# Designs tried in a protein design run: designed miniproteins, single chains, continued (5). Part 18

Each design is a single chain, and the fold is of that chain. pLDDT is the mean over its residues in the fold that is shown.

## One batch from the design tools (miniprotein)

Design m16602
Fold by ESMFold2-Fast:
Structure m16602 (fold): chain A 93 residues (1-93)
Amino acid sequence: SEATQNLQERLRQLLKELMEEYPDFTLEAISAYTGISRSTISRYLTGKTSVSEDSRALLVSYIYAHTPLTAEEIGQRLGVSEETVRRWVAGKI
């Protein structure tokens, strides 16, 4: 759906911004935390692939755990509810 495509692009842009801003926000660190391969994350960031809902939840959990962004702020950036972000974060705990 268009909403899913917009979410994919918003998450991609947020990850790119965080990787530019935070020296420790690397492909290696994200891969180690999420279990998603570095090649898959790299292909996602370059727009060559989309990620599953489970992988999106893991990527959002990494953002929440490793940045000062709140669930509300992440939700606003991604165009989803704070409750959706909290659900994704809880799934990694």
Scores: mean pLDDT 85

Design m16603
Fold by ESMFold2-Fast:
Structure m16603 (fold): chain A 75 residues (1-75)
Amino acid sequence: MEPARRHALEALRNLSKATYYKKQGKIDEAKKYAELARQHLDRAVAAGEVTPAEADSFYRALAEILGVPVEELRA
């Protein structure tokens, strides 16, 4: 069975890594995994894998890790 939410799952995995490294003060690693999570989240949104509420929560978490307004990630 091909995972129906493959991109969403990859976004979650990378977001978890980004959060872990941010908590440890490894900001460069946190930003690296946050950018990977954003790329997978963009694909998940395009594929209809996530609800608007799930997408909003993910973008807000990524914006916090990347240090940018959430609006810049939705441009």
Scores: mean pLDDT 78

Design m16604
Fold by ESMFold2-Fast:
Structure m16604 (fold): chain A 66 residues (1-66)
Amino acid sequence: SSEKRMKIIELLNKMKERFPEAAALIQELRHAIQLNDIEKALEILEEMKRRFPEASADIEKIKEIL
């Protein structure tokens, strides 16, 4: 759904503002979402959770929407 994708992109924009150190991974995730590559998106989300555990709550919220 385009609405679901828009919701995720908005959350990624907010996440980038809160965790600027994760900007590169957030951009990769954004690209995967735009391509509707869900498998790649989940892979990136797990990597982000390992590298930036402080963002875990935001990551889980995105996973729930996917």
Scores: mean pLDDT 84

Design m16605
Fold by ESMFold2-Fast:
Structure m16605 (fold): chain A 75 residues (1-75)
Amino acid sequence: EYSQSFLENSSPEELELREKLLEALKAGDKEKALEYAEKLLDLLEEQLLAKYDSEEARATIAAQRPKILAEVAAA
């Protein structure tokens, strides 16, 4: 389900943020879950834009960000 490019860009920091996000969700701490989700998205956006210079990538990130944050808030 995840793209190969996403897996190639997975850093230790990204993996740590994913684990912290999951732990916050399990604990029912939605404020921390949203904080870690935003930090993770910021990191992924920086990594993607540093690797790729396309406006298409920026448009995709902008479209996905509110959707991902809504999923975290709904969990």
Scores: mean pLDDT 71

Design m16606
Fold by ESMFold2-Fast:
Structure m16606 (fold): chain A 85 residues (1-85)
Amino acid sequence: SEKEKLKAEAEKLINELKERYPDLPSIVTAELYLKRGEYEKALNVARAALKAIDEIPDKSRESLLEIQSRTDAEYAKFLNEKKKK
């Protein structure tokens, strides 16, 4: 089913984030959405975080706040489009 595909993809991306940035708050947010069955939201949070990491390659723990900030901004675009009903 489409939901199972979204869930599997979200879990893969969340696992990658947990290995690279365990202290990133977006991981907790993505896992919360996953537990609620909101797989599309979980996936988009994880994708936003990975995009931020691509722009700010793993240099130091100090870059964590900037990665989180960019993740939040990118995910907010998705929420603004989806919550418009």
Scores: mean pLDDT 77

Design m16607
Fold by ESMFold2-Fast:
Structure m16607 (fold): chain A 98 residues (1-98)
Amino acid sequence: APELEEAANIEDRDELLERLVELGLISEESAERVRNAKTNEERLEAANDVYLEIQKWYHKQNPDLPVAKTSFGNEVAALPPHVSELVREIRIKLAADG
């Protein structure tokens, strides 16, 4: 999806979060959790929430995609490999220690 390709090209975490919210991929609440994370654990949890929201957003646009359970028991779209890689890149950038 062009939105995910655009987001994955953003290197700055704050710019990435702002753009994800503007594109409607994640909530402002989820973006704020990433911005306000003080520990590595909080940052990883917030980044995982963003990852799940992006998967839910993609599934809403592609409802015919099969669903798969995550490690947290949530049902999400089984993403095409290209899309899965873009979402993983975004998660890695958001989870980075700085």
Scores: mean pLDDT 77

Design m16608
Fold by ESMFold2-Fast:
Structure m16608 (fold): chain A 83 residues (1-83)
Amino acid sequence: SAAARAAAQRAHEEAMRLWRELLGEVLGLPVEELWRAAQGDEAAQARVEEALEEKREEVLALAEELDKQETPEALIEALLSIR
């Protein structure tokens, strides 16, 4: 149904929001910097890439843990629990 698709979309958007917040904390960057990089800001992309290289093992371990979650709802719960 349209309501079920809308609920799934909202859960996905919430999971992505929480992921960006957590990633910002792990990388030591403001969420706004991550958002600018996503929008194609080359200077922001360079800063995010540098931070990702420095924190690569932490980010990969976190991504692997989150990849085990099969639903957006489970992913949201995992993201909130890591904090």
Scores: mean pLDDT 75

Design m16609
Fold by ESMFold2-Fast:
Structure m16609 (fold): chain A 82 residues (1-82)
Amino acid sequence: AEELVKEGEKALKEGNLEKAAEYYAEATKLGSEEGALNAAEVFEELLKAGNVDLALKLGRVVFESGNEEAIEKVKEAILEYQ
């Protein structure tokens, strides 16, 4: 999971939101709390970029993780970008 989080951070630094979303989603599915929190952040960036389909897929992974802090961040982003 740690390696997936690092790959996601690298993808974000390179401006590749799609790859970042993939890496953080996989880390989240493996039970990474940091992965879930980073996935929630990428969810907001995907909404800003207009990639709603990928944002919704990533948001589902965050909700299914049960990570309360990450879920709250996704909810806040939805309220801001409706």
Scores: mean pLDDT 82

Design m16610
Fold by ESMFold2-Fast:
Structure m16610 (fold): chain A 81 residues (1-81)
Amino acid sequence: MPNQVAQQLLARAQALLAEIAELERELPDTPERRSLLERMRQQLQDLINQLQFGNTNLTLEQAEAQLAQIEAELERLRAEA
């Protein structure tokens, strides 16, 4: 069945992956920044996998909260640049 909320969260996670790729091109490559961006990328890939497979161990509310946290961290990195 179409799950509009899960589709929106998937699109949002994919958009954040694209933003991480853009930041990697724009920001100076430091070990700390590389580690942080890689961690966020792994979290987003895990969320995408769980949302695609309908994993019962992850609620849509938990996915939304994790995406919001990653968005806040990316916005902070952009502000520091």
Scores: mean pLDDT 76

Design m16611
Fold by ESMFold2-Fast:
Structure m16611 (fold): chain A 90 residues (1-90)
Amino acid sequence: SRGERFLERAEELAEEFMDKHKASPWLREWVRRQFERAREMLAAGKPLDEVLLQLSLAFDQALMITGASLKERQEFAEKLLDIKREEEAA
């Protein structure tokens, strides 16, 4: 589904940012659990907008923990929204 494709691409983007910011194994595991929750929301019929909001909030928190700048956090948020728009347009 479009939602499943969005989650796959969002997870790849999240892994890229975690690698860039040298996220700890603990933080990577926490983020992985957030994606599992996102999949549960999607399976329960939650709209993709709610799933995006949950992931955006969770990942902004994760990036704050790594010490990422406001600019880098904004870049992540913009890329995540772009992925959602692309999958909805397909």
Scores: mean pLDDT 83

Design m16612
Fold by ESMFold2-Fast:
Structure m16612 (fold): chain A 74 residues (1-74)
Amino acid sequence: GMVKVTIPKGLFGAKETLTFELDEETAERFEKLLVALINNRFSSVEEAKAKYPLPEEVWEVVEPLVEKYLASRA
């Protein structure tokens, strides 16, 4: 089935609330990516893409947020 994954405005510097409709496996992988990002489990976008493959259209939107967050390094 299709599942909604939401990045609320402000999370990782998002300028607006982002909503994606993904299949369950892709949605679970996306959520694992976001948790891994918060827990500093990778140091580059390339590593993140290799560990958490997502559709190109999803990464096109998410990549700038991941880059910015990694650069800020809490």
Scores: mean pLDDT 80

Design m16613
Fold by ESMFold2-Fast:
Structure m16613 (fold): chain A 57 residues (1-57)
Amino acid sequence: PVSLGDVILLNMAVQNATDEDLKAAASIPAPQKRKWERALPFVHSKYKEKAQQLLDA
């Protein structure tokens, strides 16, 4: 089960992500990262690489 809200938030985060934002992504709480990991397949294909980097930080 994936929340539409999590899909929207992840898409917005990666669309506007700077290198500084990706570095700050290491601070995202584990429960939120888990929710976003479930949302990853629903991210637009051109942003999937950035989304993966954000979640792997």
Scores: mean pLDDT 71

Design m16614
Fold by ESMFold2-Fast:
Structure m16614 (fold): chain A 74 residues (1-74)
Amino acid sequence: STAAERREALLERLREEARRLGLDEAEIEELLAAFERIPDIVAAELAGAPLDAEQQRDVAVLAAFGRRRQAAAA
């Protein structure tokens, strides 16, 4: 599989899980955008740079998704 095919498969699995957890399409698109920006957030942390407002929102979106997953598993 190509890197592009693996990326699309990963994003589709994330989309399906988010739908299963009851996120609407707007929340899913926000989650996917946050997920795609994870490498930039990691790079900023490794550089010792403060997260900007968009990155802080992305972290909050990812954390909220993690909490929804934990609630569904209980």
Scores: mean pLDDT 83

Design m16615
Fold by ESMFold2-Fast:
Structure m16615 (fold): chain A 69 residues (1-69)
Amino acid sequence: DEEYREALKKHREEVLKNPVPPDSPIGEVAKKLNEIGDGLDEGVAAARAAKAAGASEEEIRALIRKGLE
């Protein structure tokens, strides 16, 4: 959990080096990622486990969507 938050923090710093317009499609995704960072603990944990087991991107996205709801 803490290791995951540390990785997200580093990723955030990398994204901040290359800022994107907030009204672009990429900016919308970045904004949503920021919002979901607060409430995705179970969905993200399930997605990480699935990724480690070799799940496809579609399966991982479905797990994240389930965590968002």
Scores: mean pLDDT 56

Design m16616
Fold by ESMFold2-Fast:
Structure m16616 (fold): chain A 117 residues (1-117)
Amino acid sequence: MISDAESLAEMGVLAAATYHSFGEKEKALEVGTKLADEALAIDPESAAAYKARGYAYYLAGDYEKAIEAFEKAVEVAKTLAEKADALENLAKAYEAAGDKEKAAKARAEAEAARAAL
């Protein structure tokens, strides 16, 4: 079953993507992080919520905060699928930040996790 925390996290990702697609970068960050934080208030160890927070910061160009949130998503991931997804997003954030070596390592770890599914 999808928890209320997972539902809020999914809404955060969709809201951030939607506002960003309209050019509303400040609203994308505000609404995306608010919904992610509400999800974390329900479940402090939600990988989906940390992923939503990271995605909102990533779209805003705040790659340092995006990396921090995606690292937390990897740490709290309870399944190989959650871990692979978090690692793939972490790799994209490292690549955007200019850290090609860390991006390549995170991508390789994501591929290994998916291969184990």
Scores: mean pLDDT 85

Design m16617
Fold by ESMFold2-Fast:
Structure m16617 (fold): chain A 66 residues (1-66)
Amino acid sequence: DAQQTVQSALQTLQQTYGKQFTLEAAALNRLVQLYKERPEQLQGRLAELILNAPGPTITAEDVNAL
């Protein structure tokens, strides 16, 4: 399940960086699309989102900025 893969990877990275974030439904859907197109880029994209997020909620705008 692509959605579970994205969410599990996000949880692992949140624990690694000591940050907690919530994905908006639109952000999750966009990340799932990107994962299906380029699965090798998932870890890098999630790390960039976590390190560069201005707040506790990751939005579709944040994902589109990748």
Scores: mean pLDDT 78

Design m16618
Fold by ESMFold2-Fast:
Structure m16618 (fold): chain A 94 residues (1-94)
Amino acid sequence: SNEKLIEEGLKKRLEARNPKTEEERKRLEEELEVNREVAAALRAVGALIELERAKREGAPEEEIERLKEEAREEIEKLPEEVREELEEALEEIL
């Protein structure tokens, strides 16, 4: 099922903690277009990865706050069940 492939992909990205480009995130979203809810989750995960990268690289506080806000906006678009898990991931990064 597509859900299992998407879940495994998200898990691999989070476990690897490798920053991914917006292009890589967009490509993954295109592959998963059949499931809108999952595509939204991938956008939220992409935003979290970008935030973690910015923090590791010592980006300016203004940039970190902007990325944090973008991540929260993407997370808020998700269903409650998925949102809670990604909110925990956001707090772990912060």
Scores: mean pLDDT 71

Design m16619
Fold by ESMFold2-Fast:
Structure m16619 (fold): chain A 84 residues (1-84)
Amino acid sequence: MTPEELEKARQELQELYQRIRDNAPLSPEEVERLEEGRKILEELIEQERRQGRDDLEESPDPILHQHGIATIVLVKEEEEKKKE
């Protein structure tokens, strides 16, 4: 994945997290994008942790915190789908 694609994914995730907080309805396509972005973000967090870098521009703290909240919501939705 290119750095430009990663940056776009971060921006899309930020907007999706904001919509979730505003209790706005997400389309199935947006939910799928949220899941994709979540996995990418987790990989970035692991890479930054291994490098031991404390660069706030490379490690967006607000998005990482938002990611944690959104992950809990997504896990609950996955459990609901499985129990269908």
Scores: mean pLDDT 59

Design m16620
Fold by ESMFold2-Fast:
Structure m16620 (fold): chain A 78 residues (1-78)
Amino acid sequence: GFEEGIKELEEKYKEALEVFKEENPEKFEEVVKKSRELIEEVKKTVERAGGPELLEKAEKWEEEFEKALKERKEKLEK
């Protein structure tokens, strides 16, 4: 059901974050795009369900990802 779908998206998000942390410069843009798409999909699913707890979790994932992305981007631009 919906909860199982969120769990699958969460697992994919964790996989994307692991690849991001491994400092793969060749696929940085690709990983960023896929990760952002995944986060948007999670947020869209949460909005459809109207679950405040899941919405908070999705917003936290987005904040953590954007923070990591900003730090990584600054490191690459140095």
Scores: mean pLDDT 67

Design m16621
Fold by ESMFold2-Fast:
Structure m16621 (fold): chain A 67 residues (1-67)
Amino acid sequence: SHMDNTEGLAGLALSADPSLSREAARAGAEAVVKAGGNMPAEEAKALAIQAGATDRAAAVIGQAAGL
């Protein structure tokens, strides 16, 4: 099942990188959720970075999506 939890992923991203704006964290989380959310961590991280997330935030989004 895909993860319909954009707010949760954005929150995890902000916990990893509090300098990141909530809008940027949400954009990264949204890109992964729209792609189905259930994918290899590296692929999810790349999507989050392309959407504007920082490297630290994208790593956390990738780990959560890889589950």
Scores: mean pLDDT 72

Design m16622
Fold by ESMFold2-Fast:
Structure m16622 (fold): chain A 82 residues (1-82)
Amino acid sequence: GKGEELLEEAARLARESTSEEGLREAARLAREAAKVSKDEKISEFAETLAISLENIIELKAYHAAPELGENALKELEKIKAE
């Protein structure tokens, strides 16, 4: 659904981005995914990803974002398989 698609885009941007602007967009997409998803697991995971990305931005720990994004994509595939 749309929430799942937005969450996948957020995770992909987190994996590929090394900039504050890219990570802010990833966090925004994750927040949007949480709001539009009707799947509680997708919504909760999207909110958790948004908070994690916002923390990375606040701490300027941008090097952590690619691993977070990659792990988020793997977790989303597990949720989709259930």
Scores: mean pLDDT 86

Design m16623
Fold by ESMFold2-Fast:
Structure m16623 (fold): chain A 84 residues (1-84)
Amino acid sequence: SAKKEEIFNKLRDIINGKLTLSLQEKLELLKEAFSLFDEDGDGYLDPAELDKFIAELAKVLGEPSKEAALQRLLTFLSRLARGE
């Protein structure tokens, strides 16, 4: 969907430093991205939903593997936790 593509393109751009957003905006975008895969609507991703999320992230980041995409996401989350 267009909304999914828009959200993941923005997530890609904040992860690679092309888009500057506030901490609050980054957290809201990340929540929106997760909600696209939260099929239960409980606010948590099960392992299968998380796998689908990372697979989509790998595609938009141009990463050859889910592991590489996960590593970039973890680096981004680490910086976000420090208010960066």
Scores: mean pLDDT 79

Design m16624
Fold by ESMFold2-Fast:
Structure m16624 (fold): chain A 79 residues (1-79)
Amino acid sequence: AEREALLAQLAAAEAAGLANQNDPQVREIGRIVFDFVRKVLARGDFEALQKFSERLEELADNNNTTVEEVKKIIDEIEK
């Protein structure tokens, strides 16, 4: 749907901005997120994007947004 496409584009743009931060850890997280979102958009898998967004929110709520945890989420979604 149009809404899902717009949300996915926004998420990709935000991730790209994060990847350009001066902190190397923040840049790596942003790069991983951007690459995954772009890949998901290319295949039209908005369900995977929704699941990814929900899991990232859980990590943020638990103050556990690390490269390792983000990669785990991607691996679980990609199954």
Scores: mean pLDDT 70

Design m16625
Fold by ESMFold2-Fast:
Structure m16625 (fold): chain A 116 residues (1-116)
Amino acid sequence: SMSELERFAEGLDALLNDSSFEDINALAGTLSPELQLILRDAAILVTEAKANGGRIPLSTFETALRNTAKELKMSEEAIEEVLEHARSLADEDGTLTLEQAREALLFLVRKYLEEK
């Protein structure tokens, strides 16, 4: 639902804005187990990006999105749509900023919720 997408976005924004572990966990606790899984995987990507100057290689991001989408049992068509969207957001150097990664993750969640 739109309400679930909004709650996921709040949790993702808390991760991006270095909110406390307590605040992030409280937001995560409002989500379904499947959305909690996406947020957990997003937390790993955000941590890696921050360690690497705030950027994620597209190849690393595509692998992470594909693995998460497969664990969620998304269709091959939806997985390809998610990957094409991520590719369209990437800079010419083959990397994504945290803001571009945020947009791609919100697209993944939207596609997941549409298939349910």
Scores: mean pLDDT 85

Design m16626
Fold by ESMFold2-Fast:
Structure m16626 (fold): chain A 105 residues (1-105)
Amino acid sequence: GAAELLRQAAETGDISFIDEALDILYKELPTASVEFLAEVARAFAVIAERLGYKLTGPLHEELEEVLDFVREKAPYILTGKSREKALKVLDVLREHAEEIRAVLA
């Protein structure tokens, strides 16, 4: 699924997996469960660490900082429609951060 493609992008450094994952995520956003959003958040945490973020504790304690870090880096690693989709996905994760934190804890 989309979260698996994001994890593969983070593990391999292959940006093409991010583009494929974003297409799927963008289409699934209107029907996404909190549990699904939590899995996506975990994948973005791995991407954040690959981009230089240093996670100091459990993800639920640093979720907003992780999402904000990825959002700041998105314009430098993604262009055009992929950037727009990534920012929309990150906005949805940020909007539901409290619910996602509860699932992650």
Scores: mean pLDDT 77

Design m16627
Fold by ESMFold2-Fast:
Structure m16627 (fold): chain A 90 residues (1-90)
Amino acid sequence: ALEEQLRRAVEEGKKKEEELAKKAGVSEEEVKERLEEIRKELRELDPSLTDEEFAILEDARLVGEVNRALGYERALELAEQTRALARARL
């Protein structure tokens, strides 16, 4: 019961995040394209990066670039706040 309720709340929060991204005029495809560009640049710059280190740098850089280009970071912030409220109600 509780596990099922938590799973549904997480799923609803994820859908809400997608809706907020759409309203902001950004797509998952644009975010994905930005990620691929960042991955290519990081691998060319330092191919010795571990997968874990790479993921951290990739996320940090993506957040900065997407925020400037697409405003996606703001949509993600609002989605995270909504998820936190949903979790608190459980």
Scores: mean pLDDT 54

Design m16628
Fold by ESMFold2-Fast:
Structure m16628 (fold): chain A 78 residues (1-78)
Amino acid sequence: SEAIERLKELAEKEPELFPVLIELPEFDTRVAVFYDSLSDSLVLLDYETGELLGRYSLENPTELTIKIAEAVLEKAEE
């Protein structure tokens, strides 16, 4: 996925932009998105509570993982 590749490049070149705050209809809360290079995954926390919402692997990404990556790129303004 182009979005996954672009997100990885963004995280490598501009790690200071993370966490990126996004809003998606799949989540009832504003989410803080981190990139974990050790596991090659996105880590999502509830922005207000800090609760772990999920970990989303970038290896064989699902449609939801791609949507998360697209929202991060849109918010970060690549």
Scores: mean pLDDT 82

Design m16629
Fold by ESMFold2-Fast:
Structure m16629 (fold): chain A 84 residues (1-84)
Amino acid sequence: MLPAAVKRRAALMALAGASPEEIAASLDLPEEQRRALVEELRRLEVDAYNGRVSAEEVARRYGLSRPQAERLLEVFRERVAREL
């Protein structure tokens, strides 16, 4: 399982516009944790696009404020929409 501090840092980097792959490459993590982080962020992008995750849940999971979590979900929805 990824440490809470790593999840929070990853979420803040995503808010700044970094992709899951860029975030994973920027963090000094073992290969297995890096892969798990990319997979978790990609699942979150899909869940955000499909309306399957709430800002409250994201705020709790990633140690974010509610406005930060709402902005993160918007960023992820826009990324998925651009791939379609």
Scores: mean pLDDT 81

Design m16630
Fold by ESMFold2-Fast:
Structure m16630 (fold): chain A 73 residues (1-73)
Amino acid sequence: VEEYIKKGEEALKKGNLDEAYKYYKKAIDFVKKYGTPTPPGERVDGGLLGRFNEARQKFIEVFGEEKYEEALK
């Protein structure tokens, strides 16, 4: 998942919005499947979760909350 976040951020810096969206969505899908859960699922690295939150904030700032909700689906 960290690799997807890095690729998304790199794409944003280069102005490749489509690529940035794609990679952030991959990261979101990964977290949806594995990361989150409070406990019962699998543990996720706290540092990785923090990094994901930072990328999520940037995603929302660039694409907006509505796009983030779409990416969660």
Scores: mean pLDDT 64

Design m16631
Fold by ESMFold2-Fast:
Structure m16631 (fold): chain A 97 residues (1-97)
Amino acid sequence: SEFEELAEKLRELEETEKDEKELYKKVLKLLLEFAKEKGLEPPPMSPEDRKAIDEKIKEMLKKYDLEDEFTVEEVKLAMTAAQEIARFIAQREAAAA
């Protein structure tokens, strides 16, 4: 399963990459590539929620000096991929219980 493969890659990165900026960059890149390959779209949200999320993403990108490497929209796609992976893991754990 592509979800299982991606979840394992993310786990391996968390265990092996000790630099916070590089970890964040590599995680975002993997999630973004997965979202694009699957044609994932961010869920619809109110203009107020969208603005709040956009501002938080901009602050995080600035904090990690990633503003030139990722757009706010790309980070939203990466977050959507992360949510889909989390749902997949939760469903597999529920089925195994």
Scores: mean pLDDT 80

Design m16632
Fold by ESMFold2-Fast:
Structure m16632 (fold): chain A 68 residues (1-68)
Amino acid sequence: MSLNEVSSEINRLLLEAQKLAKKKTEEDIKKAKEIIERVVELMREAGFPESAIEKLREEALKGIEKLY
């Protein structure tokens, strides 16, 4: 997968996680967090530095926590 394809997929998954978190159910919030972990795995496989992965994970989790 190209870097541009990885970035597009990451953005798509993060938007999906936000939509799920906005539903404010325990099941949807759990799914949103699972999507964020999938993003972390995808970034690691794509060779992103650990500092970038950690930063994105923190920002994504903080973002969804503000929605519920």
Scores: mean pLDDT 81

Design m16633
Fold by ESMFold2-Fast:
Formats: C-alpha cells, sequence, structure tokens
Structure m16633 (fold): chain A 77 residues (1-77)
C-alpha cells in the first residue's frame, strides 16, 4: 500500500534528518558546522534547509556557519 511505503520512507528521512542535526549541534567550531551542513546540502536541499532553520532556533551563534555550508552545498549540486 502506498501510504504504508510513504510512512516508512518518511520515518527513514526523519531519522537521517535527526542524525545530521545532532552532528551539527554537537559541533564545537563554526568550520565543523559549515562542513556538516555542506554535506547535508549535497545529500538534499530540503534536508539542509530544515537543519539550518533548527540551528537558528536552538543555537543562533552557529547559524551564520550553517547558512554558509547550506549555500555552498546548493552551489555544488
Amino acid sequence: SGERTLALVRAHEEREYQEWLDKALAAKTPEEVRKIVYEAALEGGNLARRIVEHIEQLDPEKAPAAREGYEEGLKKR
């Protein structure tokens, strides 16, 4: 059934999103944040956008580096 398959795909995507977000929040330097979000943006633009939005809410000091990683990742797609 399509709905069951879609739910499993969304659960997998949400788990991946949380893993990426946790890595970015655990990063101790702006350069680490930039690299993590850059790699997430290469994986998916929507994934990286969600990560940047949450970093802006949870750790605003990391937001400039997260935005830089996001923009550079999109540029390389």
Scores: mean pLDDT 81

Design m16634
Fold by ESMFold2-Fast:
Structure m16634 (fold): chain A 96 residues (1-96)
Amino acid sequence: EEKEKEEMLERAREFEERLPAELEELERLLAEGRVTPRQAEVARRIAAAQAELVEKVREMIEKGVPVEEIKKEYAELAAKKAAELAPAREAADAEW
């Protein structure tokens, strides 16, 4: 379990390290007209949802929550966020 929690924290750190550069690239693509404003909005919402998931995992590890419960809560929140974003993704796809 400790090793699995360490791996979760490492993946969280990798996400946090990459996110600023990915958001800068998105703004560059938008400025160049390579993505639409709606596609950029959806991408920003996806990034925000991923950041929320990462924060939730960190909080659960700090509180000593078992790995099984962390995985369960992550899966439930991820599914909820995916469902919330589905209509926006469909609208973005219509711009191709």
Scores: mean pLDDT 81

Design m16635
Fold by ESMFold2-Fast:
Structure m16635 (fold): chain A 92 residues (1-92)
Amino acid sequence: DYEQAARELAIPVEVIREAAPAFEALVAEYEPLAKEAEEKGDLERLRELVVEALRRTEELLLELMRERGVPEERIERFREVVEEARRRALAL
């Protein structure tokens, strides 16, 4: 649900709701690519796709948070969550 996603990403639920159509578009774009890489056992390609998806998600959410006037401390927390996820992806 949107409330859970907002807690996990450390951003307001209103931002998640506003971003939902863009997230659905990103999932539709990346899901078949990730499946193809997984079927081929291409871990390097999977890492690239995860890192790129994280970058695009970060860009979309940062734009929406700034437009809504989300406090800088919330934005920094979100960036920390994304950086942690990126480090985990690179450790694969």
Scores: mean pLDDT 79

Design m16636
Fold by ESMFold2-Fast:
Structure m16636 (fold): chain A 79 residues (1-79)
Amino acid sequence: DADKKVEEAERLVEEGKKLYQQGRLDEASKKYAEALDLYVSVAGQLGPGFYSVKYNGVINNLKRLADDGSELAKEILSK
């Protein structure tokens, strides 16, 4: 169910934001990576505008985490 996967991805994004605010950079990166996998898995079932906004939102947060020193975020972005 695409709707349930989107709900889980939104939950993971919110957890990632909280971890990032706490300076837990690699833990935040892991949550964003899990959210990204869920959005990608349902990309064909989402409207292109919705998918683009959610995908780019996660990628931008991973880029900021990589800039702040998360080696895990750098690794995720290199794939």
Scores: mean pLDDT 84

